Designed miniproteins, single chains, continued (4). Designs and how they scored, part 50

Each design is a single chain, and the fold is of that chain. pLDDT is the mean over its residues in the fold that is shown.

## One batch from the design tools (miniprotein)

Design m13725
Fold by ESMFold2-Fast:
Structure m13725 (fold): chain A 102 residues (1-102)
Amino acid sequence: SEEEVSAYLKKRKEDEAKLDPALQPKVEKNLKELLEYYQKSGDRKEEAAVLFNLGNLKESQGKYDEAEELYQKALEIYQKELPPNHPLVLASRIKLEELKAK
C-alpha cells in the first residue's frame, strides 16, 4: 500500500542517515518540511512522530539539549492524543530518561 511504502522509505532514510553523516542535513530538512505540513493540517499524531524523529536525529549528532526539547514536545502531544501506556508515550519517556543520564 501507499502507506506501507511511505513507512518503508521513511525507515530506510533514517537508517541511511545513521550510516552517512552527509545525509543528515537532507533528512533534517525533510523532517522540518513534514513538521510544517502536519502542523498546518492539524494532524497532531503525525506532528509528534516527526518531532520524535527529529529528536532521534539530534541525539545521533550529540545535540542532547535539542533532542530533549523535541522529545518533550512529542511526549506532550502523545499524552493528549494517546492513552498513558501507549508504546509511543512510553518510548518518548524512555528517551527523555536516557538523555538525563548523559
Scores: mean pLDDT 78

Design m13726
Fold by ESMFold2-Fast:
Structure m13726 (fold): chain A 82 residues (1-82)
Amino acid sequence: SEKAKEEAREAARKAAETMAQSAADLAGNPELKQEVLNLKAQMERNVESNIAIGGKAAESAAFGAEQLSRRVAALTAEELAK
């Protein structure tokens, strides 16, 4: 549905913002920063592809984006605690 596609785009936008902040926080680790930016780009492409399919694919992609952003944030916090 249109609503499911809109919700998936919003979830991806929030995930992208979280991952962008993680990348910014990782300025002291350029390699890890670049990995986060690459994951963000891959996530954004994956969500758009699945939005084109629609239905459960869009919902699954949105869920995956949220999970990825949480994992990246957790790993970023762990790296910054060193």
Scores: mean pLDDT 86

Design m13727
Fold by ESMFold2-Fast:
Structure m13727 (fold): chain A 83 residues (1-83)
Amino acid sequence: SMEAQLEAEKEERMKILRTLSEKLFAKRMEEKRKQLEADTSLTPQEKEKKLAEFEEQEKKHLENNIKATDRGLEAIVERRLAG
């Protein structure tokens, strides 16, 4: 059915987004960790704090982007099902 097809397409797009988002998050965390490790002006404690703050900020951005995309796709599905 059209409804099942639209739902499947939304689920597929969201799965792709989550996979790509997880890979991007991991890459950004690794890059930030390496940047902090190379900074000889920072103590180990300051490096841990900055990494934790960066992780929190990146997680919030990721969560917001996923939610926004899900809402956008849901609106498209609803519109198409309404005719």
Scores: mean pLDDT 85

Design m13728
Fold by ESMFold2-Fast:
Structure m13728 (fold): chain A 69 residues (1-69)
Amino acid sequence: MEELAERRRLKALETEVRSIFAARDIDPEGALEALKALLGVEKVDPNMTLEELIERARKRFEEARKKAK
């Protein structure tokens, strides 16, 4: 049951993040994948705004792309 609640929260966050990234003309799929990776390995400050969170995800996505090639 806890797993289902977690998935529901992540899906709601995913929808909101996609909307914000799309509004900024950023690749929402790649940025969302970076956001999921960030949330899995980095401690998130509870005072962090959603805008700050998406900026971190964007930077992580760019860093991952540079590592690929």
Scores: mean pLDDT 61

Design m13729
Fold by ESMFold2-Fast:
Structure m13729 (fold): chain A 86 residues (1-86)
Amino acid sequence: MMMSDEEIEELFEEALEKYDKDGDGKLSYLEAMDFAIDYLKSKGLEVTPSDLVDMIAESDKDGDGVLDLEEFKVLLEKLEEVVEKS
């Protein structure tokens, strides 16, 4: 993984400012989907929402429909694996 814990925390805060419109400090599945698509697109990768649904769901350990910082870290690990294999 190319990102430190500090970089992941900073990226999570940026994602919250851009996608978390209610300010609860967590990302919904739809907000996490928008983040993941934009993130991979910034790396030059073409993905569809269907490719990311399972990845986001697997990152939501509690199944509560939102991602906190620790669940966001799991999502980023999966996204970086996609980037590395492309």
Scores: mean pLDDT 76

Design m13730
Fold by ESMFold2-Fast:
Structure m13730 (fold): chain A 79 residues (1-79)
Amino acid sequence: SSLEEEFFRLLAEMQRKVEELLRSIEEGDVESARRYIEEIERISRRTIEVIRKLDIPESNIEQFEEEVKKTIDYFKKQV
């Protein structure tokens, strides 16, 4: 379905942005790191919107949201 295609596209974008974020942190590029965190937050919100339209239990969606938030908060502390 188009939603599944969008989901996998968003996962690929997320992976690339995380790789760019990690590189920016390693290089001490705080401005780029902050920008990538914002992009990751945007992709995460869109991913949650997509999975809410899929036949996925709400408890699994809530767990995913919590894990994403913890991961983003962790990276914000590194910048």
Scores: mean pLDDT 83

Design m13731
Fold by ESMFold2-Fast:
Structure m13731 (fold): chain A 74 residues (1-74)
Amino acid sequence: EEEPKKVTVELVLDGKTYKRTVYLSSKELQELLDRVAEVIRKLAAEGETDEEAIAQEVARVVLEYLEELEKKQK
């Protein structure tokens, strides 16, 4: 029932900056947040405390999800 929200994502992966602007429904935004939370929990459970390593994995998961959504919208 809510209009899709404009979300701008700026990520740094392997020294490169990726900027994506997408429109996400509440469901899509929740799915993105759930995937990010799952990755963070998984890394924490494995004993990963390097913030840069965590940020790299989060960036990868976010980019993959956004690309998946863009393909579905077209």
Scores: mean pLDDT 75

Design m13732
Fold by ESMFold2-Fast:
Structure m13732 (fold): chain A 70 residues (1-70)
Amino acid sequence: LDEKSYELRFESYDKDKDGVITKEELREELHKFGDYSDETVEAFLKKLDKDGDGVVTYEEFKEFMEEVTG
């Protein structure tokens, strides 16, 4: 996946256009995207939410997507 794909995907989750998405939104999309188990999704979200504030920035999302697709 390229950077434009990450941006488009992130923007589809970021309904408020404030540059962050909630972990609940991302969890729902991960279940649809890869048919991942609940435990795998939770491990995924833990890596993304480094700040523990319940939201994911575009920069965190991009870094993680590059890690799992590389």
Scores: mean pLDDT 68

Design m13733
Fold by ESMFold2-Fast:
Structure m13733 (fold): chain A 79 residues (1-79)
Amino acid sequence: AMEEKVDELIKKLTDEDPQVRIEAARELAHLALQSDDIELVEKAGTALSKASNDPDPEVRIEAAVALIAVAVKLTVLRR
């Protein structure tokens, strides 16, 4: 299910490989933007917010961009 995929991607955000963390942030934002489930989108946003403090600057940038997209989606869903 989509929620299971989101949970898998959230785990990948803590992977030892920064390229895996970058890919996870991108895919997590993509899945969240396709969802109308407010709880799932909020969960993705929380995980991306934590990833925006990543020690790798490229991971931080990707997570921040993903977080902005997810935050905008969440404002639309809360109408």
Scores: mean pLDDT 84

Design m13734
Fold by ESMFold2-Fast:
Structure m13734 (fold): chain A 71 residues (1-71)
Amino acid sequence: SMLERIRELRALIDALLPQLPDNVQAQIRANIAQADRYLAEGRYQLALSIYRGNLTSASLLLGTELPVEDD
């Protein structure tokens, strides 16, 4: 389900955040707060896109491989 995908993406982002510089962590947290707002408004598709984009950006910055791709 979409909510399950969002949950997985959020968990992956949370796992990567401590490995990023403080300024990058702050920016990603701000982006996630915006996605959380869309999620609260019932805009699941838009929220999902933001979570996915931020996970991709964090992974690329760290040079890490994504464990699962689910689009």
Scores: mean pLDDT 79

Design m13735
Fold by ESMFold2-Fast:
Structure m13735 (fold): chain A 62 residues (1-62)
Amino acid sequence: EEEKELEEIRKNYQFVLDMKARQIAAEIKKENPDLSWQEAYDLGVKKLEEEIKALEDELKRR
């Protein structure tokens, strides 16, 4: 069963996205040490957004 609190969680999931983007950025930086941390973070955000879009496309099917 869903709780009404899930509506608040959805608004705040940007915090979770930032944490995930930083984790992805750390992996990118580890593989590409020549990149700045900011560049790795930007790539992490982009990758996370692409993953969300792929999931949304899958959900639109059914």
Scores: mean pLDDT 72

Design m13736
Fold by ESMFold2-Fast:
Structure m13736 (fold): chain A 65 residues (1-65)
Amino acid sequence: DLRKKLEKEVEEKIAEAEKEIKENPSEGAKLELEGYKLMLEGIRNGDARKIVEGLKLAEEGRKLR
């Protein structure tokens, strides 16, 4: 099931981002984590708008690093 694979992938990205924030907290890393959490919510609820918004937030977080 493609949806379950995507959920697992995003959950892994969230776990990695949380570990990185504990090691080196930054505004960019926090924003990136928030983006991935929003993407996961969108995937679970079938909300394409939340997925797109989460992706943009994660990209902005990476740019701030």
Scores: mean pLDDT 81

Design m13737
Fold by ESMFold2-Fast:
Structure m13737 (fold): chain A 91 residues (1-91)
Amino acid sequence: MKEELIEEIKKVLKEVILREAEKNGLSEEKKKEILEKFEKGFEANKPLLLSLSEEALKAGLEALKKAAEEGLSAVDMAQRGLEAMMKKEEE
């Protein structure tokens, strides 16, 4: 279950990153660079995500989806998601 939530979080962030890259007219080469950096960053943070409760991961995913609907940048979305996860974990 946690792995499924983490993969869904990754998908939402990846989709927004690709939309931002497309909106900014980035080349396919530049898109690959951005996705590779994202993949490395996500894998580096995966142990942190796995340490969180399932409820915290759900809260983070909901916050990410809402931020994406509001048109926030991938960085701002990631920050909002993390804040939602940490807040839920503290409860």
Scores: mean pLDDT 79

Design m13738
Fold by ESMFold2-Fast:
Structure m13738 (fold): chain A 83 residues (1-83)
Amino acid sequence: SLDQVIADAEATLKQARELAAQMKSRHPDDAYIDRLDAKIQELEAELAKLKADPNVTMRQAIQMEMQAGSVLLSLVTIQISDS
């Protein structure tokens, strides 16, 4: 459902935010992590707009979920590479 896709995107962004915070704590001067953190902030603002829009479409919700997943995958990939 539309509500489920939006909820999944929100959960993914929360996970990405927590992981980014952990990585920034361990690598405070990493410009790439800072760019990913900025992208998370941008996507959180876009998600808030989608949640407030009575005309939000399934396509918009799926696109948001895909963008959230892409940022999370980038953070996980860096974490694995640094291990």
Scores: mean pLDDT 86

Design m13739
Fold by ESMFold2-Fast:
Structure m13739 (fold): chain A 65 residues (1-65)
Amino acid sequence: SEEKVEEALRNLRAAFGLSDEKAEKLRPYIRAELERNPEADVSSTAFQLRVLRAAAEADPTLLDR
């Protein structure tokens, strides 16, 4: 759900000090993870790390600044 995507974006911003612009780049990876597991706990460190890993594998420069 979009509500879960928005919650995941807020959690990632808070946990990793990401700007709105950088967090928005994570949106497709959050959606992909939730499509794979709709029941995923978006507040969990495990979920957050899976999203960040997927994003970094696709774009290794995503978190460089």
Scores: mean pLDDT 80

Design m13740
Fold by ESMFold2-Fast:
Structure m13740 (fold): chain A 56 residues (1-56)
Amino acid sequence: TDEEFIEKMEEMGRSVMEMVLEGTPHMTEEEKRKEIEQGREAGRALANWILKLEKS
C-alpha cells in the first residue's frame, strides 16, 4: 500500500542520516536526533513525490 511504501522510505531516510552522522562527533545528542528526524521527513517527501508521478 501507499502507506507501507511511505513508511519504508521514512525508515530508509532515517537510517541513511544516522549513518552520515557517525562522522559528526561535535554534534549533541539532541542535534543528531533532529537531523535523523529530518532524514525521515526527506524519505517521506521522496515517497510522496514518487506516488505523485504515478498519478500525473
Scores: mean pLDDT 78

Design m13741
Fold by ESMFold2-Fast:
Structure m13741 (fold): chain A 91 residues (1-91)
Amino acid sequence: ADPAEIDEGIALIVQAVANVDAKKGDYQGAAESYKWAADRFNSAEAYTNAGKYYFKLGKLDEAIKWYEKALEIDPDNVEARRLLEEARKAK
């Protein structure tokens, strides 16, 4: 196991924890877990997921911020672009 394999394993665990939190209705915990993974791994998908849970919390400014960060990393991310548009319309 090298550092990259360890980091991938940590990312999978964080996703699993965030999914459990979300199923329990702990959207704040889910958002924080995805944001931690996104910051650590520079992951567009993780920033997009963090934004989704901030959106569910009604934290539209935070949701927009993290969707924009996802698009800085992956400008072609269709899901992040769609969710950014939805969040902007909800504001």
Scores: mean pLDDT 80

Design m13742
Fold by ESMFold2-Fast:
Structure m13742 (fold): chain A 77 residues (1-77)
Amino acid sequence: SEEERRRRLEQRLVEAVRRSLDLIIENSPKTKASKEDHIKEIRDVERLSVRVAEERGLPRAAEEIRELGERYIEKIK
């Protein structure tokens, strides 16, 4: 169905974003970047991914990506 197709696309996009954010956290000790730099990188991924979700008509994915970005920022000490 149309709804099922949309949900699959939303899940794929959110999963891709989660993997990107995981890589930022995983690689953070290697870059010598500041906490502020890592937060900025997470926000950049969030902003670009939300735009992609909006362009594709995936509002639930856009919202989930915003929540995901904030959760990852909170993981940074």
Scores: mean pLDDT 84

Design m13743
Fold by ESMFold2-Fast:
Structure m13743 (fold): chain A 83 residues (1-83)
Amino acid sequence: MERLEELRRRLEALLADPEAASAEEVLALAREAAELGRARDPSDPEEVALLDEVGRLLVALGESLSEEKQRELEEVARRELEK
């Protein structure tokens, strides 16, 4: 739970100034959220709710980014997927 709470707080802080966020930082937070999602206990409604909130904050952050920043995110994600 502590890691999900930390992610939520960090995402909320970035949403206050989304243009200051780096593409690499946003992707790192998304990767950590994915790792926590894979390790989640589906029987814990509080953990599920926090993970859902983190996901919503990530979407909101992505939508708040400039077109240039969104393009950078796509490029970094594509590069990480290449062998």
Scores: mean pLDDT 73

Design m13744
Fold by ESMFold2-Fast:
Structure m13744 (fold): chain A 64 residues (1-64)
Amino acid sequence: SAADLEKARAFAEAYAAQIKAKYPDAKVTIEEIGDDKFRITVEYKGKKFEQVVSVEDLLAAADS
């Protein structure tokens, strides 16, 4: 649902903020890839890491 997508996005953004707080030079971007997944990209010291997470996984993490 749209509400689940919104909650999952909020959790992903909170996670990105935690990474940014710990590593101020890190660039974190969140991209929606369809209605059920997000791509989280972290760029730090010339290295780039990409992780694809589902809305379902993010909701489970947010509720625990």
Scores: mean pLDDT 78

Design m13745
Fold by ESMFold2-Fast:
Structure m13745 (fold): chain A 97 residues (1-97)
Amino acid sequence: RALEADILAAFLRMAAEIAKRIAEKSEDEETKKKLLEVAELLRRAADAAEAGDYERAVALLRKAAEVAKSIKGDPETGEELARLAESLARNVEELAR
């Protein structure tokens, strides 16, 4: 399999773990729930990328960005996660060409 896909999947899994840890420290239930959803979407995107399903990985990353943008209890974290997810989606699209 492509080394680039394995590296991308590793970065996505790391991002998911970071989002999950931020969720664990959140005192706002809605923020925690949305951060856990972002973490799950990033993990699923990693699985899709590793399987070579780049269209699915991009769709999951774009959904993660939208969920992250909707985090009102921690907008700085939400905006940064959305930016990361959008950047990763662009990199996946480049790998798929």
Scores: mean pLDDT 83

Design m13746
Fold by ESMFold2-Fast:
Structure m13746 (fold): chain A 64 residues (1-64)
Amino acid sequence: SHSLSKKKLDDMIKKMTEKNKEVNKKIQELKDEKEREELLEKHTKEMEEEQRKVLQEIREIENS
């Protein structure tokens, strides 16, 4: 299960890194501060939700 947990973590990190790059690029193109703030808040919430989901999957793998 250790190798499966590691793969889940690595896959999550890669996905999150790519999403961060895309959001950062979009933020740089936005002129309005409020729009940048709203995008950051939305992105942060989505990332936290994805992390929680993956951590739960890892926990289930390790406890099985």
Scores: mean pLDDT 80

Design m13747
Fold by ESMFold2-Fast:
Structure m13747 (fold): chain A 67 residues (1-67)
Amino acid sequence: MAFEEADALLEGIGTAVRMADELGLKLPPREEIRAVVAAGVIISDGYLAGKYDEGLEQARKLLEEAA
């Protein structure tokens, strides 16, 4: 199954972004938010698949390519 931990993380981030917007807080660039969220999902997937180190490296590469 797709990992529910990633779904919970994405839902939590979405709620936090909504709260920040409602409070008039200045948010980071959307591309940076997307990259961090994607990296977190990759790391979580790697951990659950028993490939944590591979997940960390893939996430780092994704963040570097998004820069």
Scores: mean pLDDT 69

Design m13748
Fold by ESMFold2-Fast:
Structure m13748 (fold): chain A 94 residues (1-94)
Amino acid sequence: DELEKARLLGKALAVALAELGLEDGLAVLKQQLANFEEALKNWTGDEKAKKLAAAFAEGLKEGLEKVEKGEELSEEEKELVEKMKELIREALAE
């Protein structure tokens, strides 16, 4: 459950950035994802935290791939994307 939630959050973030037209944010996210995955390989802390972080990174990759291919989202994914878009809008307004 928690790993699947982390993966869905990562996917929703990538798709939300794309749908909001934040292309610079997507480019930065794609570049930083490689650095994050490398950091995960050298992770020596809590294994549960490492698994959650890895699931989130996998979600980010899947979200970026769906954006590039123009693939349809599930209803659960669409709902989470809309929530993420709202959070991003609020953060940018502050």
Scores: mean pLDDT 77

Design m13749
Fold by ESMFold2-Fast:
Structure m13749 (fold): chain A 77 residues (1-77)
Amino acid sequence: MPSVLEQLQGLLDELKKILEDLKNGKISPEEAVARINELVQQVQDLLAQNPQLSPEQQAILQEMDQVLLEIGDLLNS
């Protein structure tokens, strides 16, 4: 079974793909928002089940926040 760290990394990779697909016009802003909402829910569910975060897990969450900010900037441009 994938570890919490592997699951968070997978979610980060999916988020980065959403950003790239949005930048390249492969998905609509509406589709990007829908996918992000589903992904954020998965992250929240994972964190609720795993309240203690390692430094490695915290680093992935910080990178997710940066990618989300970049997506937000694109959607408001």
Scores: mean pLDDT 84

Design m13750
Fold by ESMFold2-Fast:
Structure m13750 (fold): chain A 75 residues (1-75)
Amino acid sequence: MDRMIELRNRVRQLKQQAIQTGSSKDVIDQINTADGYVRQSMISFMYGDVDTSQQYLSRAEDTLRRAEQLFEQDL
């Protein structure tokens, strides 16, 4: 649960920074994809599907890492 909250906060922070710096659509799209995976993780957890929730969290982490790399390249 704490990992999910931390990822959600990281996605929000990166999205705000990307908007403030005028980052490319590709960066915003990757951030939105990571946000989608966090949302799917939360839904799976609410329905008691812990394994599926963990899989979506891992995908969110990987997608957010890629978004962070793209964001740094756009600076």
Scores: mean pLDDT 82

Design m13751
Fold by ESMFold2-Fast:
Structure m13751 (fold): chain A 60 residues (1-60)
Amino acid sequence: GAEEEKCITEVLAAAKEVLKLAGIPYSEAGLEEAVKKNVKEEGCAAAVQKAKNLLATVKG
């Protein structure tokens, strides 16, 4: 639904920033699939929080 799509977009944006800061190459399709799986397994709120925590950790 729209809420799930919004969460996927937020997690994907954070994941892209994490990978960019870490200098890790990725494929758009592979990253999107991983994000969708993460949102499905952990739920919207948990996936967003995890992505924010990872981004904060990578930034220092």
Scores: mean pLDDT 80

Design m13752
Fold by ESMFold2-Fast:
Structure m13752 (fold): chain A 71 residues (1-71)
Amino acid sequence: SEQIQTLLKDLENPNTAEGALNLLEKYINLVQLTPEEKSQVKSALEKIVSESTSEEIKNKARTLLQKLDQQ
């Protein structure tokens, strides 16, 4: 999905990461991701948990990882 690829790019940029996490949460709640999309999103979220300096952003990424595993 082009939408998922755009969100993945926005997650890599600290200036857009928070907005991308919020959009991703809405997307995950509305659409079932393909196994390939789940793998890419999981990798990006795990990177945020490891590299972000913001505890709030890390917690958001952890919550989305849990939601993704439930899908």
Scores: mean pLDDT 82

Design m13753
Fold by ESMFold2-Fast:
Structure m13753 (fold): chain A 107 residues (1-107)
Amino acid sequence: MREEIARLVREAGELMAKKLEEAGLPQSVVDDVRLTFEAIARDVEEGNFERAARQAQKLADWLAADPSVPKEVVEAATEIARGLQYAADGDFEKAVEEVRKAVEILK
């Protein structure tokens, strides 16, 4: 389950970075999103789900504060934060479902 969640987090991060780039956001924002998702995926692999969930929520809040960010990106970031909170609570099946929803939103 950790490996699957980490894989989905990395996939979501790359899709999100692509959507932000297509929306014309600065490269620094795109790079920060990629770095943040890689850090979240590593925390998931290490079993640090509480820190992963907290970082994902901070990212979702940060993206929501910028009106240039597409609504679908904010929605996907929120689903990732929710999924990682389920993982922190020990509900790995719901965690996978919520992160998969984020990936589907970004496709």
Scores: mean pLDDT 88

Design m13754
Fold by ESMFold2-Fast:
Structure m13754 (fold): chain A 68 residues (1-68)
Amino acid sequence: MTYKVTTPDGTELLIEGVSEEEGATVDVKITDLKTGETRTLPVTVVKVISDDELLLEINGQVLKAIKV
């Protein structure tokens, strides 16, 4: 599944390969929507809020992710 998150500094990230399962940690492709830079990082699903919203932990930051 593909999700969009906004970091505390206002950077928008596209995240591909997220598991929709609480407690799951998977390596996902992260794209910075401003620069086009891509990285692969482990992301943990902290909570499934709804069918379209997750809380994800990325590099020690908990961020709200919206399904795209």
Scores: mean pLDDT 82

Design m13755
Fold by ESMFold2-Fast:
Structure m13755 (fold): chain A 92 residues (1-92)
Amino acid sequence: IAERIVELAREAAKLAKEGKVKEAEIELGILVALAAMAAWLYPTDPEVIEALEEAARILEEALKVAPEELKPAIEEAIAALREAIARMRAAA
């Protein structure tokens, strides 16, 4: 699951850089859902926390070059990942 979180973030970032708005939004939605599920199933797993931190960093970098239409979706995804990380760290 940790590997899939990072993979989805990289895919979403690539689609965002290519200006593929709808495809990027779909991947961001899947990423957020998977992150929430991972935090629920593995609340203290350090590999999951590290994967969520890497995913957030990838999206923060993508935000700098993303089309304006995608920025709100990327910002929402980053916020969701950061909240999941904070919750998991508090649970550990």
Scores: mean pLDDT 80

Design m13756
Fold by ESMFold2-Fast:
Structure m13756 (fold): chain A 77 residues (1-77)
Amino acid sequence: MLKELVLEASRPLTIDDLLALAALSEEYDGAIRPELIGPRVLRVTFDPAVISAEELRARMEEALGLELRVLSERDAA
């Protein structure tokens, strides 16, 4: 079952940030699918069998070089 994580960035996301997230998605063979839903807000659909919500947040923070706040975590079904 896929899960959805909504994350808020400490600043507005740039094109370079979105390219970094696309590269991260490619590393996980599409098991991570980030989508920009607001200037600072990402919705990420992910496979919890591949990566946990905490690990995903940490990897995204590493890729973006900024802190991400969890707004929600739920089943994506």
Scores: mean pLDDT 83

Design m13757
Fold by ESMFold2-Fast:
Structure m13757 (fold): chain A 55 residues (1-55)
Amino acid sequence: MPDQEEIDEALARMAVSVARLMPREEAIAFLEDMRERTTSPVMREILAAAIEELR
């Protein structure tokens, strides 16, 4: 639902912001773990894009 997608987008963006405070390898591992555990397609796409940016 649209409201849930907006929440998932916000959570993904917060996770990316937190990851940017970590060393690169730890940030990638953190985001990959979150991507594997999420069932939200929107969150998964945002996390995947952030992982590619960090590589």
Scores: mean pLDDT 79

Design m13758
Fold by ESMFold2-Fast:
Structure m13758 (fold): chain A 70 residues (1-70)
Amino acid sequence: SLKEIIEEVVKETGGLFDPESLYEFYLKLKEANGDWSKVLPAGTDLSHPAIQKVKELVEKVEEKAKEKGL
């Protein structure tokens, strides 16, 4: 399932992120058709290192989902 993929990605990246929070964020991002500005607080700098790290996690989730036919 998608949640299992997210838990796997979180474990592989050292467990620094809460899987529940990442799952909720990923679903909102998909509902926003990939528009990060709709899911982040107003005024968030999208070039910030913390945001770039979240983007890397989302990309890893999408890669694993494709491999599993999701």
Scores: mean pLDDT 75

Design m13759
Fold by ESMFold2-Fast:
Structure m13759 (fold): chain A 97 residues (1-97)
Amino acid sequence: MEELERKKEEIRRLAEEYSKKTGASLSTALAELARKLGEVDPSLKKILGEALKANADAAGFEEALRLLAEAGVKYPEAFEKAAEKVREEAKKVEAKK
């Protein structure tokens, strides 16, 4: 199984879980992941800026997913920390609803 395809599926599942717990859109979930990844590793801000620009367009979800998946494959430790922060944020929003 290709690492990139596995990472895309992992991000899609994370976005769906965030959406279910918070009521936010999948695009909002990708933006939250990009934000948390930039907090974990500030050197990734340029790559994350490209993903966030893509995500702003109606057809940009798949491009944003691809860019975030490439970052996750290249920087797996930063990605895992960011994903955990996204899960924690979703739990906090769910608990306050």
Scores: mean pLDDT 75

Design m13760
Fold by ESMFold2-Fast:
Structure m13760 (fold): chain A 76 residues (1-76)
Amino acid sequence: VPPDLAALSPEVRAELLARFEQIAADGQREGWSAVEVATRALEVARELLEKSTDPKDQAALQGLIARLEEIRAALA
């Protein structure tokens, strides 16, 4: 499990991982660039942050968002 995901509640982690797996599958099927895949992953993480009421989940999602933004910048 990626370090940032280990800090999430089981429910939020399961949702995030399922959506990331779907993005990866869709990206392979539709020929998305690595930047597009990273952008979709960022959208999911931001959506979950907006819905989160748990301060621990909020902190973990903020860390994940920062990391995904760094990855996307490196790919651009």
Scores: mean pLDDT 79

